# Designs tried in a protein design run: designed miniproteins, single chains, continued (2). Part 36

Each design is a single chain, and the fold is of that chain. pLDDT is the mean over its residues in the fold that is shown.

## One batch from the design tools (miniprotein)

Design m5308
Fold by ESMFold2-Fast:
Structure m5308 (fold): chain A 64 residues (1-64)
Amino acid sequence: SMEELLEKARLQLTAGRAAAGYPEREVPEHSVLAVAAGMGAVKDGASPEEAGRIAEQARQRALE
């Protein structure tokens, strides 16, 4: 479900931020939405390039 993808994206981005040395920095919501959309697209059989486009579209919608 989209809710599961959003939770997984948030956890992945939080772990990535901590690994990069920014454990206290909040993960932006547009980043969570973009990663979740990309993961969903890959699960549905999209190529990495197509998933990247879908993720960017989700980011742009979140920034509006």
Scores: mean pLDDT 77

Design m5309
Fold by ESMFold2-Fast:
Structure m5309 (fold): chain A 60 residues (1-60)
Amino acid sequence: DLQAEARRVWDAYEKALQEALAAGLSEDEAREIGVRAAQEVAAGLPRLVEAGVEVVPPLE
């Protein structure tokens, strides 16, 4: 399910972002960490890759 996979990517982003903010990192640093976490999850989801849908930037 493409929508469920996109939700998992978003959940990974939010979790990593909130954990980084709780650790005292800046908003910019927290967003960068969140994007990296979302990219790792998205790369592991073959349906997003097959559909050609990009939910995160290609650059880390």
Scores: mean pLDDT 69

Design m5310
Fold by ESMFold2-Fast:
Structure m5310 (fold): chain A 63 residues (1-63)
Amino acid sequence: TEEEVRAALERSIQRLREQIAQLQAERDRLLAEYGDEATVAALEAKIAELEEQLRKAEEMLAE
């Protein structure tokens, strides 16, 4: 029910935060080592997508 949905959303939020942090670390490493704009742009796009998913999940949890 509502508690199960909330718990599932909280777990999803935690996983999204961890994935975002991992991709941000990878982006930062690539920027420092290689400067490959295409690979960095792809990582930034994926980070933005996950951040939007996180925003929606947090919005659902706040309801």
Scores: mean pLDDT 81

Design m5311
Fold by ESMFold2-Fast:
Order: C-alpha cells, then structure tokens, then sequence
Structure m5311 (fold): chain A 88 residues (1-88)
C-alpha cells in the first residue's frame, strides 16, 4: 500500500512527498527503484543515479535490475539534453 501511495504521488508530480514516504523503506529494492524515479523526475540526478545503481548492483531480480538500468539510461539522456539546451 505504501508503494502504491508513493507511485500515485509521483504520477501527481508530488515528488518530494514521494521521496519522504519512500526513504524509510530504503532497504526494499522496489521502494528504492521508486525513490530513484522520484529523484529523477525532481531533477535530482545524483540521488536518482545512486538509488538506481544500488538496485542494479544489489538486487538479484532481473526485472528490477532492468528497470534500474533503464533509469540510469534516462538520467544520461536528460543530462545530455540539459547540457545541449544550456549551450544552444
């Protein structure tokens, strides 16, 4: 239920509330994956990368590892787009 609430907060754009809700559950790989998504959408790329990297390295669930890798790729794409917009 807590993960469902956090997911709805992320969908509503309430990223800081989702982060606060998910932090106590940091040992849960699924909660950490959602925490990474909330950080990413909030523009906190360093925190998002750390969350995704931990899921990718520590989780043995192939689906969670795939989602973590997808998150890391998305961070890279957003950082590249931001860098291009800054210089153009």
Amino acid sequence: KVLEEAKKLIEEGKYEEAIELLKPLEDDPEARLLLGEAYLKAGKYDEAAKAYEKVFMESKDPELRKKALEGLIEIGIKELKEAVEKVT
Scores: mean pLDDT 80

Design m5312
Fold by ESMFold2-Fast:
Structure m5312 (fold): chain A 59 residues (1-59)
Amino acid sequence: SMAPPKVGFINKPAGITADEIRSKVGGSQAFKDELVNRVLSMAPGASDVPEGAIVIDLS
């Protein structure tokens, strides 16, 4: 399989839910689960953007 794309997140709202994060991301269930866990681990207002990532605005 091809490697999944790099994904970044900006503008994490306080109280964002796993369901809201899942609605904004694509790919396999395992990939979505990794992205959900990553966002939930971020502080409110934080950004996590690897170089060359596709950026998802969470606001």
Scores: mean pLDDT 79

Design m5313
Fold by ESMFold2-Fast:
Structure m5313 (fold): chain A 70 residues (1-70)
Amino acid sequence: MEELLKEIEEALRKGDLEKAYELIKELIRQVGIEEASKLLKKLMDKLAKEDEELAEKLQRLGVRAIIDLS
């Protein structure tokens, strides 16, 4: 689980939004929407301390993935 969150963070930092989106979908498939939302919120809080734009990108991709898998 921590591995997936780390890979999502790395993909976002590299600007690989397609990879970040696919990794977010894999996270949701593994733990479900409720748990994934909590984990993504924690990652967003972490990223916001360094880079608000990265946190915003993660929020947009996370919302899209949740809608697509709902």
Scores: mean pLDDT 83

Design m5314
Fold by ESMFold2-Fast:
Structure m5314 (fold): chain A 86 residues (1-86)
Amino acid sequence: MLLVDKLPLNEEEKEELVEFLLEKYKELNPDSSEEEIEKFREELEKEVEKYTEEAPEEKAKEFLEKYKEYVDAVIEKKKEAEEKKK
């Protein structure tokens, strides 16, 4: 299970998190331009990278506050996948 509070994330987990959050961003912001989507992806990659390079507990709190809605969606998706043994 990909838990945002379980750090550090490995490379595969980081990629999975970024892709899932990007998909949720598109769902919440259907009128977003391609440039806005690319900016959000770049921002997500930078935030996720902080999890592996600095104090996990501090960066985890910043990420949870900034992306709480997306983080909750990721946790729910992973919980459902584990429940179904996907």
Scores: mean pLDDT 60

Design m5316
Fold by ESMFold2-Fast:
Structure m5316 (fold): chain A 82 residues (1-82)
Amino acid sequence: AVATVTIRAPDLERAARAAGGGARGAAEAGADSLGTVTVADGVATATMTIYGPDEEAARAGARGAEEGARRAGAEVASVTIE
């Protein structure tokens, strides 16, 4: 299963740190993750794709990513599970 977590931050440094925190949180929950950071119109957006063997694992990974991002001072804009 796959979960996508979108993180918004005021700058690239914050977005990168949030993505790093999210990746650690996902790993602690037993999920793999891949992150991409984009800067547009003065806003940095990190998109994290979380991979789990089932929906429960993907959800746990996404939750870890959300906590990691929030601790880094970033806002979680959306979470989608497919």
Scores: mean pLDDT 77

Design m5318
Fold by ESMFold2-Fast:
Structure m5318 (fold): chain A 104 residues (1-104)
Amino acid sequence: MKLYSKEEVVDFLTELTGISREKAEEIVDRVMEALNKDSFSERELASLLETLREIVEETLVEKKGEPRRVLTLEETGRALRDLHENDPELFEEVVDRLVKRLAS
């Protein structure tokens, strides 16, 4: 099983979402600290991405009144970029929910 370093996870998240590398590093640092890990397995990375997708979906339904549907990872990345640029308070809420859900 391949292990992904913090740098590789940051690179992946930055490419997926289009957010700044600095913000992606902050998110990955918070997740890794909450899980007490310095690297992710493929399964853990998949879990991170799926949890992120679910939280973005829930947030769009609850806060933006969008109809509930399963988001692709590309749609998830696009939605996160839009939130980061146009609704930074809600973006931080998504990140907080992600860290809390993964730490549970």
Scores: mean pLDDT 80

Design m5319
Fold by ESMFold2-Fast:
Structure m5319 (fold): chain A 88 residues (1-88)
Amino acid sequence: MEDLEKARQLYAEGKLEEAVEYFKRAIEKDPNLPEAYELLGEVLLTMGRLDEAAEYFEKAADIYASQDTPENKEKAKRYRERAERLRA
């Protein structure tokens, strides 16, 4: 949680490379935390790293899809569509 908060703060400050590092640390500690993957995708998108951003959005979608709720099914669809647009 602390690494995720730090990553969000760094992203807000425009420290993109540092934000990537802390989001990766958050994922390392909890690989099933879809929020860390979606936010890492946003940072990579801001950096113009479109293929990598799409990959992390797909990972977030896969985690959301593994959870049996209508809300998470909607999130999975949203992030898959976003990844598809980045690869178009």
Scores: mean pLDDT 83

Design m5320
Fold by ESMFold2-Fast:
Structure m5320 (fold): chain A 86 residues (1-86)
Amino acid sequence: LEEKKEELLEQIEKFKKDLEETVELLKKQGLLSEEAEKKLKELEEELEKLEKEVKEAKSEEELEELEKRLKELVGKVEKLLAEILS
């Protein structure tokens, strides 16, 4: 259980860092609209909630559901970034 929590938390941390770096670059280049920035902030809030839920998880089944949610969230971010960069 603890090992799986650590792995999932590491994945979340790496993704958050990559996202923050990408957002900073987009802001510097003037590619972020107010709408896109708002959507990215909402997704960052979902990542923070997910990270908290992973830390509080008590079973492997719970971690499996949280891993699925992370993959869905990553997909949403990737889709939004692709739209911004198009």
Scores: mean pLDDT 81

Design m5321
Fold by ESMFold2-Fast:
Structure m5321 (fold): chain A 120 residues (1-120)
Amino acid sequence: DPETVERLQRALENEDYEELARILVEIDPNNGVARTLLFINKLKTPENLTKAMDEADKKMQELVAQGKPVEDTPEDRELLDLTNLKTLIESEGLTVEEFIERLKEAVRKEAERKIAELEA
């Protein structure tokens, strides 16, 4: 709709990647790229993300070594998300900063595609 297009264009002009990701999630709650950027942005800095991922990985390794299952709680879900994110970044051979920049570029491109789609 015209309001969504205006919001996306304004966020692109301002390089407001968090707002772009929020709008994309409003359009599609299953948008993995946008959801991942919003999750990372909660940690505010690459250093905080690195620390959170390392602490989550260590805790998950302790649970595995003890043969204990991860509980179905929000806290344990966050540990899984952080551990999976660490594995993904490492598998791609990227630094955390490089991963965040690629994620921002992916969000930007998805927003540009969505604007074009909605204006058609």
Scores: mean pLDDT 82

Design m5322
Fold by ESMFold2-Fast:
Structure m5322 (fold): chain A 62 residues (1-62)
Amino acid sequence: MLSAEQLREAAAKVEAILKETGDLPFAIHALEDLAREAERIGDRELAEELRKRAQEYRAQYE
């Protein structure tokens, strides 16, 4: 199980990969997975932030 700190680091890595590769489907899926883990550890604010970011990317993917 990842800590909130590790989840934030993982999210930053996903954003870096997206910026380098443009792989929106990967970023959307990865951020949704991280949001589920944030919920599992009880970090509701982080989970909501990650889901919102995934939704923004989903809108760009069309």
Scores: mean pLDDT 81

Design m5323
Fold by ESMFold2-Fast:
Structure m5323 (fold): chain A 64 residues (1-64)
Amino acid sequence: ASAEVRKENGVWTVTVRVGDVVLEGAANTEELARKSAETLVKHGEEFAKYREELERARELALKA
């Protein structure tokens, strides 16, 4: 996973990438931006795993 934090016009923008999943967030402070990055990384990893499980379930449904 990768996370990028940048400041523009007084707003902190967070961009997180986990495989094919891209998540964005915004915060008014650097501290909140860092917390957002950690949360988005965790959610991105969980979502990627969930998508893999959905693909397996879809294959089973097609064979039923």
Scores: mean pLDDT 76

Design m5324
Fold by ESMFold2-Fast:
Structure m5324 (fold): chain A 76 residues (1-76)
Amino acid sequence: MKEELHKKVIELVALKLRKIGLEFELELLKKRLEKETDPEKKAEIEEKIKELEKEIEELEKEIERLEKEIKELEEK
């Protein structure tokens, strides 16, 4: 049980770090969008923002699932 818990905690930390990285990229793209004046480039940035938001949402669901599994292992 303890070894399984430790593995899931490490996986959770890795997923949370990945999410932080994607959120940072998203913020940078949003700042680029604010400064961009070319409509074609704005559209490209908006598409990348949408892709990152989707990846973050999927990753957030994985994190929630794993957090629930960890809680169940700790609380039993």
Scores: mean pLDDT 82

Design m5326
Fold by ESMFold2-Fast:
Structure m5326 (fold): chain A 56 residues (1-56)
Amino acid sequence: MSQEYLEKGREHREKSRQAERLSEELRAQGRDDLAESAREVGREHLKKSEEYFRLS
């Protein structure tokens, strides 16, 4: 049970990092709207990661 929550937490943390990197790349390209959307996705994954770690 706790191991499953830890794995889900790590998965969402990884997705959050990927979304943050994508946001930085899009911002560097001047695609501010898309960068902000990627940032939002990253924040959602970070919140889920924190929740799963809290449940483990």
Scores: mean pLDDT 82

Design m5327
Fold by ESMFold2-Fast:
Structure m5327 (fold): chain A 62 residues (1-62)
Amino acid sequence: KAKELLEKAIEYLKEGNLEKAAELIKKAAEEMGKPELGERLKLLALKDPEEAIKAAKLLIKE
């Protein structure tokens, strides 16, 4: 489920495991039917993991 994948991605971002976080973000976005959002979030996670955590939390609220 997209929410569960985003929650796990946030956990990996907090751990500094950007590669696993990016994989989970991509998978969550695919389940939401928004692959372009996943690509955008993945790039954000690699460049600014703190902002990616904020963005993922907003998506979980949806």
Scores: mean pLDDT 79

Design m5328
Fold by ESMFold2-Fast:
Structure m5328 (fold): chain A 103 residues (1-103)
Amino acid sequence: PRPTPEELDQSVLAQAIRTLGLPPDASEQEVLDALLSRRPDLSAALAEIMRERLESLEKNLENMTPEQIQLAREALEQMLRTARLLGDEETAERVEELLEKLK
């Protein structure tokens, strides 16, 4: 396996796609639309996955290279949009806090 921040992003999205029965190339917007219309219960599961990922990023931030920090910022920006769309204010605030620390 080749764990990279990009692959970790794809892994979370791929899990949501599989759970919702969407095509593997479904966009983030399509996943969110399906969650809100068909499976609002999965919004809570996605929030838990995002929280676990935030824990890992927070723990590793002090040891990240500038390149890894840039990838983490991009991932956090995507998570912020997702958290806001799901109405998860707590996760959104936590993502914003991490983004501030990465400046």
Scores: mean pLDDT 68

Design m5329
Fold by ESMFold2-Fast:
Structure m5329 (fold): chain A 62 residues (1-62)
Amino acid sequence: VQELLDRADQALREGNVREASRYLAEALAAMGHDLDVERASRVIAGLPRDRLLAAIETLRSL
């Protein structure tokens, strides 16, 4: 999970929101959330960048 969150953060820094959203969705699935990674990543990609960064930090603190 930590590696997926690190990859999400790196992708956001590179401006690749789609890639970051995919890693976030994969991290949520790895933590036991029953979700469609492809659909979840599309929803997450629609969020503002600051919300994505906040989500990464929140998940890292768990």
Scores: mean pLDDT 77

Design m5330
Fold by ESMFold2-Fast:
Structure m5330 (fold): chain A 119 residues (1-119)
Amino acid sequence: SAEIEALLAYLEEKQARINELTRRFLDAVTNKAPDEEIIKILEELEKVAEELRERILPHLSPELQAQVEELMKRFKELLEEAKEAIKKGDRKEAAYKASEAVNLILAMINLIEAELRAQ
């Protein structure tokens, strides 16, 4: 349907934005950017993921809605841990936590795409 095609295009756009923000985070860490700059990138990543959740959630089965909410909770916890690691000067730990957060959100997008394509 046209609605499903629009939702799939939206997922592709948000996945591209997540990949862009992930690259910006890694570049900022590598180039020894200020903590405030790195934290702003992580906050933008959280905002993009939340916007995706809000738009997509009403179109999902109750079972996948519950799974998405649990994945979003863990994603936000990992991003908060990454921000705290930045504040403590542990950029290696921050990169690890941010990588785990990105892996969770990309897995969430794959689950959403699979359900939308099955409709």
Scores: mean pLDDT 90

Design m5331
Fold by ESMFold2-Fast:
Structure m5331 (fold): chain A 59 residues (1-59)
Amino acid sequence: SKAKELIEQGKKAFEAGDLEKALELYQQAIDTALADGAPQSVLDEAAALENEVADALEA
């Protein structure tokens, strides 16, 4: 799915240290998952990763 693809792109951005890019990609993944009626597990994964990036930005 497009949402899952965006999650993988966000993970790569996070590994590269581009926290702002990772946050943007995870937000796009959530929006896409909601629009496409993706399984709750995909939404939960994207939300958890978004929180992880937000915590890293606050540190």
Scores: mean pLDDT 82

Design m5332
Fold by ESMFold2-Fast:
Structure m5332 (fold): chain A 87 residues (1-87)
Amino acid sequence: SMADYWLELGKYYLEQGKYEEAIRYYRAAISHDPNNAEAWENLGIAAEKLGYTDVAAKWYRKAAEIYRSNGDLEKAEEFEQKAKEAE
């Protein structure tokens, strides 16, 4: 899907340490699929790497919300904890 394409680009730039580019592509992914928890998760990681701690916390909480709604309670708790640690 288009969301998967943007996710792979975001992941590529995240692995290269190009966090602003990663955010651009992950934002493109969520524009096609706003319930893609992986995209929100990686937006949080990229923002945290850039020192945008408040933004990272918000995006981690969005990932946790989506994981919880999908029944993935373990990942929901993981990203809620990451949000608290980013603050």
Scores: mean pLDDT 88

Design m5333
Fold by ESMFold2-Fast:
Structure m5333 (fold): chain A 59 residues (1-59)
Amino acid sequence: GLEEEAKRLLEKAEELYKKAKELKEEAKKTGDEELLLEAEELEGIADILRGLANILLSK
């Protein structure tokens, strides 16, 4: 149902946030700007997934 779909989206968003955090930490250590950009893109996708999950849960 929609609740199960929302939980799946939240789970996916949490994994993406975790990956983004790891990439930001690596970028800080190495100075790799590409890792920082990748982390920011993953955070953006995670934010979208959380937004969609909240819409589904409000239904």
Scores: mean pLDDT 85

Design m5334
Fold by ESMFold2-Fast:
Structure m5334 (fold): chain A 99 residues (1-99)
Amino acid sequence: MEEGEKLLEEGKYEKAIEIYEKELEQAPEEKKAEILYNLAKAYFKAGEYEKALAYMDELLKNYPESPYLLYAKGLMAEENELKEAAERLFEEAAKLEAE
C-alpha cells in the first residue's frame, strides 16, 4: 500500500512501521521480502538501527535472492555506524550464493 511510503516521506516513521507490521502479518509470500525491506528502511530512518539490522538478517536468511535484500544493504552502507554490519551481511550473502 502507498500509505506507508507517504508516511515515511512525511517523517512519520512510527506510523509507517505500524502499517508495514500489519501488512507483514497478512502478506502473501511473494510480498514478504518487499515489506521486510520497507520495515528495515523505516526503522533505519527512525534511527532504530538494531531493528533495521534484524529485518535485514530476516531478508538474508529467508529471501537471499530478493532484490529487496540488495536495496536494504544499500541503505545500511550509507550509515558509517552500520558500515561493518552491512559489510558482514554482504559477505554472508555472497557465501550463500556460492552454495
Scores: mean pLDDT 71

Design m5335
Fold by ESMFold2-Fast:
Structure m5335 (fold): chain A 97 residues (1-97)
Amino acid sequence: SADELVEEARKLMDEAINLAKQGKDEEAFELVRKAVGLAQKAIDESDDYERAAEELRTLADKVEQIAKLSKNPEIQKELRELAEGLRRLADYLKEQS
């Protein structure tokens, strides 16, 4: 279900934050990519675009937190761009609501 996909994405993001705090930037980035993939699947299964938008905003905030913890400038840039993309998608979904 969409709720199960969102919960799994949240768990992966919390793990990614912990890995980033340990300086494991590449491993943290891999978990972020997996979490974003799960969130996108949850949106496809969702009939509540306003809730999906709020969950994407929460995900974007966590991605930005991981970007700030990252010591790898290339990964930091990619995470920042990903967070901006998630915020734009959230705004789009809210407009459709």
Scores: mean pLDDT 85

Design m5336
Fold by ESMFold2-Fast:
Structure m5336 (fold): chain A 99 residues (1-99)
Amino acid sequence: LKTEAANYAVAAGLQAVAAILLDEPPSEYLKKAHEEIVKAIRYIDQGNLEEAKEEIQKARDIVEKGLADGSLSPEAYQALKDAIDNLEKAIELEKEYRK
């Protein structure tokens, strides 16, 4: 992994893991958001940027719902939000690089 986008995707994965560790036991929302983040990272690695965007949007929706429902701690919410923001940045950098 040699692109700036790969660095952001790795950072996003690490932040998602940190979110799981902050929420004991992990909520269903945290687990689902983590699954969508992992799928997005896989799609970015494969160059499937549109599928990656879909998984990022699903993760964002899950995270917002979990915060609103009180099922996510503020710390877990922030870590997942940061991971999602980094994945969006990774997609933009991959698109820029391929132009």
Scores: mean pLDDT 75

Design m5337
Fold by ESMFold2-Fast:
Structure m5337 (fold): chain A 56 residues (1-56)
Amino acid sequence: SREAARAEAQRAGIRTANEKLAAGASLEEASRAGAETYAATYEALTGEKVTPAPLA
């Protein structure tokens, strides 16, 4: 389901962001990497392309 895919993508994104921070990346770099991992994971699970939530 989309709900389950979103939850999994969120966990993957958080893990990626934390890994980048642990490796000495900036908060901006970690956030970008997390957002990219979220989008890639969601696309892999659903077949739908998604962009990270905009600053709308």
Scores: mean pLDDT 78

Design m5338
Fold by ESMFold2-Fast:
Parts: structure tokens; C-alpha cells; sequence
Structure m5338 (fold): chain A 77 residues (1-77)
């Protein structure tokens, strides 16, 4: 089910976001399934990009942008 795979990707991104917030800059590793919708995949992809920036720079605005993109991806699931 594409929704289940989208949910797994979202959960992995949420865990990465939480790790950066609690532990500071941390490498982000997430795999997104090709079976999720294009719109969900785009939002999760932008979330990953922002989290990767936060993991290297510690930038709070990148964390906040990542969180917003993850929320939008979840709303589309």
C-alpha cells in the first residue's frame, strides 16, 4: 500500500528531525518509496533537504522548514 510506505518515510523523517533537535547536527538517512504519490514525495523530499542542511549547519530555520514540509506531506497521506 502506497500510504503505508509514505507513512514509513514520514516516520523516518520525524525521527531524524527529533534527533537533530535533541542531539544537534546529525547525519540524515531516509529512503522514500516510489509508490507514494508524487505530491507527498515532493514534500518529504523537501523535508529531507532541509533536515540535511540542519544536520550540517545546525540552522534552526532549516529545522523549522523541514518540520513544515513533513507536516504538509502528512496532510496529503
Amino acid sequence: DGRDRGQQGLDQLRNSLQNIRTQGPTPVTVQLSDSISRDVRRHLGHGIGNLQLASTTGDQTSLDNGDRQLQRGQDLL
Scores: mean pLDDT 65

Design m5340
Fold by ESMFold2-Fast:
Structure m5340 (fold): chain A 57 residues (1-57)
Amino acid sequence: GPPLSEERRRVLEEAIAREGMDDPELRERLRALLETRPDATPEQIRQLVRNMKARAA
């Protein structure tokens, strides 16, 4: 898919920081997943990060 916009990247980074995710592999998977969802809203991005953290815990 197209690269993440600056706005979507910022939302992703803020959500990752909020959830305390330090794993670079999880960050890479989240970025790749978002590239397949170009229409994801900021709230959907935040929900995606929360769901990924919950599964990794």
Scores: mean pLDDT 76

Design m5341
Fold by ESMFold2-Fast:
Formats: C-alpha cells, sequence, structure tokens
Structure m5341 (fold): chain A 84 residues (1-84)
C-alpha cells in the first residue's frame, strides 16, 4: 500500500508538471505565431528558439490551452466539493 501510494503521488506530480510544461509551450507557440504575423521572425527565434508556427500549430496550441483550462477548472471544482 505504501509503495502504491507513493507511485500514485509521483504519477500525480508528473501529471501536474506535464500540464505546466504543456501550458508554457502552448503560450510560447502562440506568442511565436503572433511575432511571425508581425514580421518579427528573428525576435521569435531568439526568444523561444521555435521554428515558424503553422496555422495548424496555432490552432493546436489554442486547443491545448482550452483543454488545460478545462482540466484545471474541473480540479478546482473537485477540490471545492471535497471541502464542502
Amino acid sequence: EESERKSREIARWIARQLLDVAEDFAKAILETYELYKQGKLEEAREKYGLFPVSEKGKQDAEQTLANIRRVRAEEEAERARLLS
């Protein structure tokens, strides 16, 4: 049980780290897209080191942020429910 509990805690910690990384990456993609749209290609490359973002890449990043916001809202709602 102790080993299972620790494994679950590690898995939850990893999941939280992955959500934070995914959010930061999605934001970087969207900022890079905006800089490219403004013609600031060198600034985008220097700031994030990302290659030019496609229209699909922008849409995927927006969808990723929407999904992260939904997951975080669900987590907050569950936390509120447990404290009720």
Scores: mean pLDDT 73

Design m5342
Fold by ESMFold2-Fast:
Structure m5342 (fold): chain A 62 residues (1-62)
Amino acid sequence: MALEAMGRAGRAYGEAREVLSEEQREEVYELAEKGTRAMEEGNFEEAKEYAERVERLAEEAL
């Protein structure tokens, strides 16, 4: 589930990248780093939450 959520977040970010502000892109970068760290620590639930936040931010920009 977490890996799939990260995949969806990545695709949504890819589509929204051109319409996101620099500040929004920076927020996505921070969330992606936190999600990756959570995955490395085995905290899949936290990783999923960060991925869902990225997906939501990207979708709201579209």
Scores: mean pLDDT 79

Design m5343
Fold by ESMFold2-Fast:
Structure m5343 (fold): chain A 60 residues (1-60)
Amino acid sequence: SLDLLVQVAVHELREVLLRSSPEDWEKIVEEVLAKMRKVLSDEEVAAIEKALRELLEELK
């Protein structure tokens, strides 16, 4: 289930980032992670953060 949560988060954020200016990408990721920390466990947030940082490197 964690893998599915990560896959969904990456898919949704990829779409958002592709519709945004590259200079806003780090801010968008930080804001999303800050919100996720309020509702998800530390383990889930760490997995999503790692995947989203990999996504940012992929899109550069």
Scores: mean pLDDT 84

Design m5344
Fold by ESMFold2-Fast:
Structure m5344 (fold): chain A 80 residues (1-80)
Amino acid sequence: SEVQKAMAELEKQGKIEQLIELGTLESFRHMLEYLIKKLEERLKKTEDPEKKEELKKEIEELKKLLKKVEEEIKKLLEEL
């Protein structure tokens, strides 16, 4: 991945602060992807229309947050 290559380069250059920042954002991105997947699996198993609507809203909010995190990662990669 581009993030993994950038982290390796930052480590090689001894840029520990930038390495930690990028690694933290990448970990958060993976956590958000995991949570979205779990909520989508729950949505597929849910029969209550009201609960389906709640889950859809939660998924959409997490997807918005994921997009913001991906944009921050992209910005950091462009600044390297």
Scores: mean pLDDT 87

